Designed miniproteins, single chains, continued (4). Designs and how they scored, part 13

Each design is a single chain, and the fold is of that chain. pLDDT is the mean over its residues in the fold that is shown.

## One batch from the design tools (miniprotein)

Design m12403
Fold by ESMFold2-Fast:
Structure m12403 (fold): chain A 103 residues (1-103)
Amino acid sequence: DSPLDQELFDAAREGDAERVEELLKQGADVNAANFFGYTPLHYAALYGHKEVVEVLLKDPRADVNARDLEGRTPLHLAEEAGHKEIVEILLKAGADANARTTL
């Protein structure tokens, strides 16, 4: 519901790691979820933005296992998109490798 959260989604989707860090310092919610249940981490994982993933995961409040409306986590999106380095970063950050999507 914050304008900062909307800008955070845009920055994460575009791969602007500096803007992501600035918005988080301004009080944007690292776990903000849009209408589809996508968090900034979902966008960064989907679009292969490694530096954005790393910036988001520096916040210890970041929910690495957040689920969208289809039950997909950032790990699922990174795996589906073939972003191997992001998969490794998410697993190291505590992503549940056994998480399942809704069928």
Scores: mean pLDDT 84

Design m12404
Fold by ESMFold2-Fast:
Structure m12404 (fold): chain A 100 residues (1-100)
Amino acid sequence: MGTSEDVEKAKEHLEKAAEYLREAIKAAEEGDIEKARELAEKALEHLAEAAHNAPDLETQTEITMIQMEVSITLKLEDQEELIEGLRKALRKVEELLEKL
């Protein structure tokens, strides 16, 4: 259902989301939980744009599920649970990028 332009935009936003998630994980590992949350919120903005440009319903659903997981993870105050949640989200974004 998407065009080649939509696929490229979805990829661009997923790549940016992955970059922000990697930075968020690093910040959380360094104990900067506030910075980790801010970076993960930037990843959520890019996941929303990726979902909007998703080439098909399956891809849109996968991105939306990742958005929900990141949003739930950001409500956690435990550092290790935050890091684990962000790492799981990053793996899913990277797997989705390999399929596109």
Scores: mean pLDDT 85

Design m12405
Fold by ESMFold2-Fast:
Structure m12405 (fold): chain A 160 residues (1-160)
Amino acid sequence: SEVERLEEELRELGYERVVEAIRETSKKLGLSDEQLKTLLELALAVIRKAPDEEIIKVLPDRKTGEELVALRQFVISLLQEGRIEEAARLAARAIASIEDPFEALLAALFLTLSVALDERLSREAVERFVELFVRELERLGRPLLAEFVRTVAEAVLAQR
């Protein structure tokens, strides 16, 4: 199946733990196979450093894609300036405000992978951002998203 192909491509790149996190969280949220496929396609595109236009085409609609790209750019900009607490608070509040579980998980996946894979950010800055982002998501009543962010970030950082 297309899902099996995407999972194998991610495993070959060393991201088996990211695949497991996406599958487990999708199951807990009752997501469809098409939604699972979109999450895996997004993960692969971000990990492969695809251009923003290609990433936007994977997402459910262009507006959502443009909004997520803008959020990523702002969060990374704050992190490059050492404004780690502000970046984490902004990221957590933006994602926690998304009512649809699938869209919230897409945003969490996109932002977590984008930050953890950004070579311009020090490992220490990424680890501190993830710690604060997870903590703020827990405070905002989104523990499943917090656990997902932690697991995905740890998997990516293990390969840095």
Scores: mean pLDDT 91

Design m12406
Fold by ESMFold2-Fast:
Structure m12406 (fold): chain A 61 residues (1-61)
Amino acid sequence: SMELDVKRGEVIARIVKELGLPKEEIEKFATISDVKKQIELAEKYGAPEEYINELKEIEKS
């Protein structure tokens, strides 16, 4: 849904800001359509558990 897409975008933006990702990594990470793959990449980046859990809840919806 559009509401879940907005929430996902907000979580991604917070991860990007907190980790200080470079522009090339931002493009790679933010353009992933598959939420499961996006979660895997966020975990590899060392994103905080609270943001990973938010993405997992979006995946379940």
Scores: mean pLDDT 81

Design m12407
Fold by ESMFold2-Fast:
Structure m12407 (fold): chain A 60 residues (1-60)
Amino acid sequence: MKGLYRALKDFVSQSPEDLTFRKGDLLEVLEEVDEETWLARSLTTGFVGLIPKDYVERVE
């Protein structure tokens, strides 16, 4: 199920496909790519990219 998540810490992209975000940013998870990597949209910037699951926590 897609959901709303909050960044627990800053993440700087390792590849062009990654979404850079800062601690406290709200992210909408669009798809689970694998158990460790999700596709998400930043509610702060509107950009879409890959995020590490362990860097975010479900808001609701």
Scores: mean pLDDT 82

Design m12408
Fold by ESMFold2-Fast:
Structure m12408 (fold): chain A 61 residues (1-61)
Amino acid sequence: GPPATDGGGAAAVSGAARGGNEEAEKKARQYASLGDGTGAAKAAEEGGNPVGAALARKLSE
């Protein structure tokens, strides 16, 4: 897709992690450290972190 850098990506990820989704992000990072981008994306989605899920899927791309 187009490179949309409207100054929200890093803030959105940081905000989600600091909010209520920190545990979901930790689980997603555990799957990512195992080399399972799909598992990481699913873990992030289940935790209600769609931004983290999208990033994990893009890393697996």
Scores: mean pLDDT 61

Design m12409
Fold by ESMFold2-Fast:
Structure m12409 (fold): chain A 86 residues (1-86)
Amino acid sequence: AMLPRDQRLAFVGKPLKDVTTCPICGKTLRNPVQCKHCGAVACGSCLEKNKLVCPICRKQFDSKDLLDAEVEVGVKDLVRAVDKVT
């Protein structure tokens, strides 16, 4: 099978809420920002409280990167997963 359940998909694939859950606060993404280095997503406020450090790859972001990411289509894709409007 191309889609084994015990891979990363077991972590992300089964419960949709895990796909849109912040790894810092464990809640549904409120203002999702994607890490450009590892692709992890987290709440913008959580990243700011965490000194702009990604909890996955531990790289530091600038506040400018957070603002820019909020405008990027990648962030919009993550927001769409939460909103489910369209």
Scores: mean pLDDT 56

Design m12410
Fold by ESMFold2-Fast:
Structure m12410 (fold): chain A 113 residues (1-113)
Amino acid sequence: DSLFGQLVRAARLGDLERVRELLEELAKDPSFDVNAKFYDPEFGYVTPLHLAAYYGHKEVVEALLEFFLSRGADINQIGKSPKGDKTALDLAKEAGHEEVVELLLKAGADPNA
């Protein structure tokens, strides 16, 4: 099981301590692709940010934004899912997580992406 797959699951569960631990380990790998997507059976090809945003894990979203944006990741990255092609902002809006929506917009998410 990959470290990135573990990060996606930890982000889905809102396990902030595990997310921070896995981000520290991934930071040590110079081959890690900051734009990598992982296959989730419910959401299709998504990033940890997509799942944290959908499930309303605000503190996990903050940790992921700090890590990934500082490394040049695209905040408007589209997940390929059975629910349609959606950004983390789209998923937070769909799930009704207003605090996460505000956080993503302040971080530079494009509401028209």
Scores: mean pLDDT 79

Design m12411
Fold by ESMFold2-Fast:
Structure m12411 (fold): chain A 62 residues (1-62)
Amino acid sequence: LEVGDLAEALVDADVSSPKFLSFKKGDILEVLKVVNSEWVLAKSLKTGKEGYVEKGALKLIK
């Protein structure tokens, strides 16, 4: 995953922290920043909200 990539959520995430992004399986997220080997900062195209997402929860869209 790189900045500007679109990725599909592979799992549901429902988080109470404003730092982490909540999403549903099948939601499309845009990668805004690669933080480290495990985490990206992403934006939900469905909700417009931004937050940290674990890379293992995402599949790159071609």
Scores: mean pLDDT 81

Design m12412
Fold by ESMFold2-Fast:
Structure m12412 (fold): chain A 117 residues (1-117)
Amino acid sequence: SKVYSPELHELARRVMMRHAREKGLDPTKIKADATATDEDGRTALHLAAERGWAVDVEELLALGADVNAQDNDGRTPLHLAAEAGHDEVVALLEATPGVDLDAKDKDGRTPADLRAA
């Protein structure tokens, strides 16, 4: 099991709260938990990548967030950044040691396939 820092737990909570506010959800229900997911199985890194929050992505990765975490659709943060066209976030994720560039979602698509669509 991976032990996460208090700084990663708090940053993950901040990202999840920001996402919850944008969705009109109650941010006070978000816990300081780096492994927490939303209803779609998305971590803070997924949400920051989907939104193009490059600074939050960089800090989450530096604190040891799982770059290859898959949501309920098998999508990694790199899939979400690529589909959204967030080139700066894509570059940050692709430069991360251990990133799986060939991860397939439930439809058999890689992050590169979502950039081409």
Scores: mean pLDDT 80

Design m12413
Fold by ESMFold2-Fast:
Structure m12413 (fold): chain A 70 residues (1-70)
Amino acid sequence: GKEKEEKRKKILELIGEILRLIGEIIDLERKLEEAKKEGNEEEAKRLEEEIKKLEEELEKKMKELRELDK
């Protein structure tokens, strides 16, 4: 039963990382909305690039979670 316990711990760790990434993306999306409202195109572009990077990291973590859940 030890291998099932370790798998569970790894799944919980990945879920924690995924939730943190989602939170960061939400915060950046709010900042992006404000930048767009203010007409700050440079800041908006910077935030869009940062969001894209975090979304790519999120996809990698979600794929890792799916592989563990097989």
Scores: mean pLDDT 84

Design m12414
Fold by ESMFold2-Fast:
Structure m12414 (fold): chain A 148 residues (1-148)
Amino acid sequence: MGLDVNYKLEPDPSTLGATPLHLAAGSGDLEGVKKLLAQGADVNAKDILGRTPLHLAAEAGHLEIVKLLLKNGADVNAKDILGRTPLHLAAEAGHLEIVKLLLKNGADVNAKDILGRTPLHLAREAGHEEIVELLLEAGADENAKTLL
């Protein structure tokens, strides 16, 4: 019998309940992502940490995969178990072109994680000055306070 395209790998420290689409998106396998989406893979599937394929592609800097996932209905504002969106991960990682793309697709510039941190906080902490400027131009609250 064939493997379900949305099959979750057993939860372990390397896979974290990821689907094949999570692995292809996180590893930069653009052709694998195209094939899996054509086979009906759930673009918004969540791993054990609540991460979607879009979270993994955005964190890893895979711009063409981010474009493809968004075209296939990826939730630009999906939150993982830490309350982090793809925009948080792209901003922290320094992926300027992905930050631009996520914002154009309706990413919440002021989304807060479980510590009250916004993408602007993470970009500043990481020293990504061009991303800080872009987020401020997109309406980021410069004075947003974190939780205690």
Scores: mean pLDDT 87

Design m12415
Fold by ESMFold2-Fast:
Structure m12415 (fold): chain A 125 residues (1-125)
Amino acid sequence: MLDANGVSISEMISAAGTGDLEKVKEMLDAGADVNMQDENGFTALHVAAATGHLEIVKYLVDEYKADVNAQDKEGRTALHLAARTGHLEIVKYLLENGADPNIKDKEGRTAKDLARERGHEELTE
């Protein structure tokens, strides 16, 4: 889908998920909404966090003030996805920047619960 400036959410999600920071910057500079959600409720922050692209996560939060607690259609935040995939530096960054570790997904799981299920014990303190 396109936002009010004709930017494709699918292109933004793809760029964030593949680590194309230059393309993410281009789209945001063109007026893309940093909090745009696709059909599944995924934002650029969700997919960058899930795929381990820390520099994109930092750019979205620091420069564009992305909503760190935005939830997808399954109730998952970027913190849930980073914890599930074991991206420790992203988990740490999100917690330092206002991510709520007590938010539960639609299955009643916190980011800590997802980290435990995937064997990322360093996230379960």
Scores: mean pLDDT 83

Design m12416
Fold by ESMFold2-Fast:
Structure m12416 (fold): chain A 69 residues (1-69)
Amino acid sequence: MEEKTLIEVEVFDRVLSPEEIARVKQELTERLLKKAKEEGWEVVDIRSAVLQDPEKNRTYVVVVATVKK
């Protein structure tokens, strides 16, 4: 069985609110799911991580999917 990891990352030059984080996670997840479907991959796991750095005024939102054929 063939497995692959798909990653979507978005970087913001600001600190995001919890509501904005939830929205961005949804958008990145939908983007990953669309890409997986178009490439013929089955999604087996999806995870998200958020790193906020207020000193640098940055937020990193990462969504990772494990996919298989």
Scores: mean pLDDT 82

Design m12417
Fold by ESMFold2-Fast:
Formats: sequence, C-alpha cells, structure tokens
Structure m12417 (fold): chain A 119 residues (1-119)
Amino acid sequence: SMVERIRAALAAGEDVNAADEFGNTYLHHAAALGDLELVRELLAAGADVNAKDVRGRTPLHLAARRGHLEIVEVLLAAGADVNAKDDRGRTPLILAEEAGHKEIVEVLKAAGADLNAKR
C-alpha cells in the first residue's frame, strides 16, 4: 500500500520532504488518504506542513477537500497556512465549502481563514 511504502521509506532514512513527479510529498499522500497516524508520524519527522504540489495545493487543501476533520485540525496546529491559494486561487476554505464539509468550514474560519478572499 502507499502507507506501507511511506513507512518503509522513513525507516530507511529517506528525505521526509521528498516529492514525486507531481510535487506530492508523503504528507500530501497521508492527508489525502485520511491516515491520521501517518500524518502525525510525518509531522514529528519534520515534514513541511506547507509543501505545495505542482498545482499549488498544500496537504491542508487535500484534507479539507476530502473531509478529514482531525487531519485538518492537526495540520493547523502544526502551522499550516489556512489562507494558502492553489494555482486556481482556491483556499482550503473554498474547497471545504464546495465539498459541503460544514465542520471543516467552521474549523478553518476559527483558525483565521480570510472570508474576503472569496469576493
């Protein structure tokens, strides 16, 4: 599995911030998959919480779009930029709202999401 490959890479001492051909770090994959334990392990290993893929998306964008509330909270606590914009100008707040994840919308607003960026 992807999770097993990431854990094997970390155990082998590979760069925690290594990116694939699409700019996805291990933290992007963990956040997209909803693996909270792996997200915590990667952050403890020094993963860049604000790494951007080739589309300008951070792990927070992926967690917010996919509805992974606890991962959103953990990424924000680790210093994730709540107002990061992807290459289409979309913030994690915009992606959570488009996906209908109301609890994530409220968490992002409480964390300082810029409501004026949507106007």
Scores: mean pLDDT 88

Design m12418
Fold by ESMFold2-Fast:
Structure m12418 (fold): chain A 152 residues (1-152)
Amino acid sequence: EEKKERAKREAEELSRELDAFRQHTDALVAGVEKEDPELAGYVRLAGDDLISYGEKLLEVARLYAENPEEGKKKFDEIDPEEFAEGALNFVRLLADVAKRLPSVAPHALQAGREVAEMTREAAEIAKILNPEKGKLLEQAADEIRRLVDEAA
């Protein structure tokens, strides 16, 4: 019962973080496109991939709140390590964008902070299903925050 209620709350939080990340990534891509359309394409693709992983975790949390067995089955289709690696790579891309394009640096750094928050929320969902994988995502969120702070 408590795990189901927790999954529901974490799903609501992840949904809000995904919406915020989508909005700020769209703004960042629009800014980068004015200076470097090819680079904007890479940022968009990487951002869309992270949104896709986040949406899969959101499905897992929602399924677990209704049916823990189906939620666990859906979680087995997701690789949390792949999500963590993708998030870290995206933040490194954002740091490079911030250095190359000072005009969009505040947007790139904000997107990086949002990736850290999304990854932390993903960790909380993963902890409900698999504490070890949740800890891995939590460590990734901490590393992402460190990279963003260093780029600022």
Scores: mean pLDDT 86

Design m12419
Fold by ESMFold2-Fast:
Structure m12419 (fold): chain A 60 residues (1-60)
Amino acid sequence: MLVRAKEDYEAKEADELSFKKGDLLEILEVFEDGKVLAKNLKTGKEGIVPSSYLELLEEI
């Protein structure tokens, strides 16, 4: 599932992902508490992201 970052985010923990506003991310897994495991398609990095920073684009 493709999503777009609504705002810049800096990782606060070692397992979190940093991204910039407008980056495309693929959701790999959805966790409790509104967190997701995502892959940044621009950098190829994976990590935990708060879903509130993401905008749904499409399913693939």
Scores: mean pLDDT 78

Design m12420
Fold by ESMFold2-Fast:
Structure m12420 (fold): chain A 86 residues (1-86)
Amino acid sequence: ELEAQALAAAEYLAGLDEEERREAADDLDATVARSQPHVHTPEQKEALAALQELARVLRDGGSLEELRDAMLRVARALERVREAAE
């Protein structure tokens, strides 16, 4: 389920042009900056690191495979944050 959702999101991102990818990366960077003061646990720190890596892959014109790996890392990190909160 989680892997299928991450792969679908990565395929969507792979279809974006260079300008759209840059905008997506800028949005991720803004999200990371807003979240940074609220990051206290190892799970939350990994989620921020995963989002930063996704932004980097988008800016660098990464392949579909790189985007799939980055999105899967983000999806798994966010799931771990949710699990740790319960």
Scores: mean pLDDT 83

Design m12421
Fold by ESMFold2-Fast:
Structure m12421 (fold): chain A 60 residues (1-60)
Amino acid sequence: GDVIARALEDFEAKSPDELSFKKGELLKILDDSNPVWWKAKSLVTGKEGWVPANYVEVIE
């Protein structure tokens, strides 16, 4: 099934390939091959980008 994570804190993107999110936002994890940065899709906005793995927790 899909891997779903919840944001633990707000994150502001520093570059256009990164995804901004708010604490409590649900993200679909698309690529977790890197231990530091994951590719995610916001379930709120539908936008995709890189997120810091330590800012999110996997819930599904």
Scores: mean pLDDT 85

Design m12422
Fold by ESMFold2-Fast:
Structure m12422 (fold): chain A 67 residues (1-67)
Amino acid sequence: MEEELEREINEALVLIYIGIANIDKKHGNFDAAIESYKKAIELAEKYGFEDLRKQATENLKKVEEEK
């Protein structure tokens, strides 16, 4: 089941990008956080991870407002 493995790998990658972005945001690295959230959104949209896409988008908006 190649499709299942690909989906699982990309879901993990989305979570990793969100995690990295959250860490960067916490440390005031807003540009790095924005890039990581954008990567998470792109992958989440491609694979249909609506909840993760929404989470990353909401966090991106907050970072852009505080920058």
Scores: mean pLDDT 83

Design m12423
Fold by ESMFold2-Fast:
Structure m12423 (fold): chain A 69 residues (1-69)
Amino acid sequence: DAAREEVLAAARAVRDHPEDEGLIEATAELAARLGLSEEELREALREAGASPEVIERVLAAYRRVRAAA
């Protein structure tokens, strides 16, 4: 769906620029805003080819965003 496609595009950007904390935070915020679960975000990051350490970094940001909402 459109929400998953947007998150997948952001996940690919994070894959290509794993040191970009701004992209990590933006991807987490996008997933939370579009209503993706942690599991859905994890699967999108895996599909994009993000490394395990990058996946955990994005999920940590996602948990912080969800806790602040």
Scores: mean pLDDT 85

Design m12424
Fold by ESMFold2-Fast:
Structure m12424 (fold): chain A 103 residues (1-103)
Amino acid sequence: DELNEELMKAVIEGNIKKVKELIKKGADVNFLNVFGRNLLHEMVESGKGHIDVFELLLEEGADYTVKNDSGRTALDIAGLGGGEADRKVLEGLIEKYGKPIEK
């Protein structure tokens, strides 16, 4: 979907104002790409450290428990390649702003 594609690009770019506008227009914060990745995965994979965008996605109900085709959550990916400090920051954001995910 064009709207969801635009949302993914805005997330990767860290454009928080555009992310908010696209969600308001009905973009699916929990859509999955062809690799089973959601917006949280794409944000972390971009390597740009857009903490404000990660926080917004969690507040909007992004599912932080989703595993990609490699069996990894966004938090798992953030912990790879020496990202231990980044992983801890994202873990704290999930604990504070993440919505409870049902069993």
Scores: mean pLDDT 75

Design m12425
Fold by ESMFold2-Fast:
Structure m12425 (fold): chain A 160 residues (1-160)
Amino acid sequence: DPKKEIAEQGKALLERALELAERMDELAKRVEEAAAKGDQAELEELKKEVEKYLELHEKTIEALKNGDSYLPLYELTVSPELMAELQKILPELEELVEKAKKALENAKTVEDLLRAIGSLKRAELLIAQQALIALSKYMSPEELEKLANEFRERVRRLVK
């Protein structure tokens, strides 16, 4: 059933994007803790981890632009239908990733590193939201409401 396969891909994308947003939030907390302790070695390792995530975001944007079915950041192959839905948010994704890149290239302060992480976290939340919107075409209203409630609760934890 093509609808079932698209729904399974969309759910996987939603989950992986939310997990990456949560990972970005944990990286921000670790940056603040390392800065408070004056741990320059930990800050350098955290910067390298953020640079790796930036590279994966850039590769995923290239895949979306080229219509490549494989999204490296999520290790996921998506249908043309899901690709088309993600392409609708491509300009906003490019802006967020460019903001993260500029913050990292000019990273003279802890605040620059936190700005980069914040932009990548916002990109993941935007992808998660678009995956949920795409799923509305392939799921029952009851199943969609359950996923939407889980999405709202997870986003609420990331804002506090």
Scores: mean pLDDT 90

Design m12426
Fold by ESMFold2-Fast:
Structure m12426 (fold): chain A 72 residues (1-72)
Amino acid sequence: SSKEITKLQITIDMYDISISSSELVIERIKKGTKQGKIDEEKGKALIAHEKASIADLRAERARLLGRLSALS
């Protein structure tokens, strides 16, 4: 339905925002580590966690794009 297509488009847009936000978090962690505000090992662990989260978000976004394509 038209409403279902619109809801999927909005959800995909929200995933794009979430992915971009997580990428900014990684950059902030890198800067914090370089400035000595974050421990090197802690920084590595936090970046690995954020990268795993981005991978999950990208996979879910791809699934939603597939659903949108099937409805369009």
Scores: mean pLDDT 90

Design m12427
Fold by ESMFold2-Fast:
Structure m12427 (fold): chain A 160 residues (1-160)
Amino acid sequence: SKDEIVERIAELIKKIAEAKTGEEINEVLLKSIELTEEMVKNKAPDRYIVTVAIAVILLGLMHVPDEKVPPSPDGRPTPVQLVREALKTYLELIEKKAPNDTFLDTVMRKSIEVAELTLNASEEIRALDDVARGAKLALLSYEIMGVKLSEEVENWLKSI
């Protein structure tokens, strides 16, 4: 059901925030890929598939060691700072038991915003609707992280 999908996305976000070791990070990454594959196979709504797929950028950036984060040359937030702020917002929505649509819309839109800024997204990507934009940013995020998607998931994200 929609509620089960929201609960699974909320648990994924908690695991992204709590992962500390490379092994834990890799386990959460594999679980996010498995959830994306399951949702594609079960023909879940496009918005939910994109929401899980784009969340991979949060995992990749959340666990960059502070000593490897260059200081901002112009006072703009670093990608790590943007991800930490986004995750904090998502955890607050989970804690206050926000309505499912509010939670999903916030996670999708703010994760897209973080990915756009982090990946320096082109004007062509920025001109797309939220679902298509999220799908393209998810593909770029997986490519940059060196993660191989299943052919079914890759083809689905490319079809949007």
Scores: mean pLDDT 77

Design m12428
Fold by ESMFold2-Fast:
Structure m12428 (fold): chain A 62 residues (1-62)
Amino acid sequence: PLPVKFEVGDKVRALKDGTYNGLSFKKGDVFTVKDSNDYGWLLVEDSNGKTGWVPRDWVEKL
């Protein structure tokens, strides 16, 4: 998909079930963006305070 601009504090929703870099998620799970890198990854935090890097193409901005 086209690149979307993400900023720290944005809410994002998982587009599918999966596990990436040790973070397990289900389609529809909501995360808060904490950081990003130049390679198209987002550091996200779930409602329980767990963080992990996910490809930005696997989430949508709310």
Scores: mean pLDDT 76

Design m12429
Fold by ESMFold2-Fast:
Structure m12429 (fold): chain A 60 residues (1-60)
Amino acid sequence: MKGLYRATKDFEALTPRHLSFKKGDLLEVLKVVNDDWALARNLKTGEEGYVPLSYLERIE
């Protein structure tokens, strides 16, 4: 689902298309791609990229 999410753990981007984040970062999910991945924006950095949904919790 689109919405506001919080990172539950750190993630390091393996490609330029992925978005790195730290545990506790707030992410706006812009589009859910599949069950594993979403396109999101890190609200702290303003950067966009693909993120693993299993690393995030929805807070609205």
Scores: mean pLDDT 84

Design m12430
Fold by ESMFold2-Fast:
Structure m12430 (fold): chain A 70 residues (1-70)
Amino acid sequence: LEDKVAEAYHQSLDKDGDGVISKEELTAELNKLQPVSDEEVEKRHKELDKDGDGKISFEEFKEYLDEVSG
């Protein structure tokens, strides 16, 4: 994915403007785009949340979009 597309998508999910996406926001968006099981969501979130703080950074989310679209 192009950086601009990933940034625009991340900005639409980042309601607080702090540059991160919460687990709840990620789960809701995944279910809208592609219905997934709770187990799949947990697995994806663990892969994206490298800091283990329960939040997804812009870079982590961009990598996920590249994997899903690739």
Scores: mean pLDDT 64

Design m12431
Fold by ESMFold2-Fast:
Structure m12431 (fold): chain A 100 residues (1-100)
Amino acid sequence: DVNAQDELGETPLHRAARAGDLAEVERLIAQGADVNAQDNITGSTPLHLAARAGHLEVVELLIANGADVNAKDTGGLTPLDLARAAGHDEVAALLEAAAA
């Protein structure tokens, strides 16, 4: 099941997005993965994890497939906040443009 959650509430898409595995992200989305699924630890979406890790192409693909760029984790942080905190300027610029 493409949307199966583990003990932490993470889906396969959360793990692929964090890893920057663009091909796996594409495959999971094609199979009906929920791009806005939230984990049980921090309420993070796949977009939060990709943004924090600086995976520009994964961020682009998630946004193109309906990822909520304004989603907040349990700390009230958006993907943009996480990209900025991590110093990923290119990802931050993309997220700013997508939020406008």
Scores: mean pLDDT 89

Design m12432
Fold by ESMFold2-Fast:
Structure m12432 (fold): chain A 107 residues (1-107)
Amino acid sequence: MDVNAKDENGYTPLHRAAREGDLEKVKELLAQGADVNAKDDVNGWTPLHLALAEGHLEVAEVLIENGADISAVDKYGRTGYELAIKLGNKEAAKLLEERGMEEGERL
């Protein structure tokens, strides 16, 4: 299986695993060289956007630890944090505050 193969909507296997919350599959794909920052062709979403939109916190943490760009914006200029807030995923938003704020300009 090509780890970075895109479907008709630009989804890679990593996008699908992140959306489904399949933590083990996410880890396997990243170990095989999956592009952690690949964008889909529908919304310009990265795997991190999908994990945060669906509230899969453990997947989001693994993606961030493997170089996911917390500040990556979709076609509408929205970060994964902004999507989590909009979709009511408060715990996902809190995770990004704790992770992104430690890496950000606050400190």
Scores: mean pLDDT 80

Design m12433
Fold by ESMFold2-Fast:
Structure m12433 (fold): chain A 76 residues (1-76)
Amino acid sequence: ADPNAVDEDGWTPLHRAAEEGDVEKVRELIAAGADPNAVDKRTGLTAYDIALARGNEEVVKILKEAGADENALPKP
């Protein structure tokens, strides 16, 4: 499995795991070389942005420790 492959929605497996709050999957994907700063082409959101929007605090912490960029948030 390619941890950086995008699906039909333009999301990587890391985006999906962050949306679902799957802490174990997020850890596995980061260990496998997933890019925590990969952006969704439609919204410009990273997995970090998605986890934050969903309230998945543990996923947010893991992504931040892995080097996720907080500046990926779109302007209001």
Scores: mean pLDDT 73

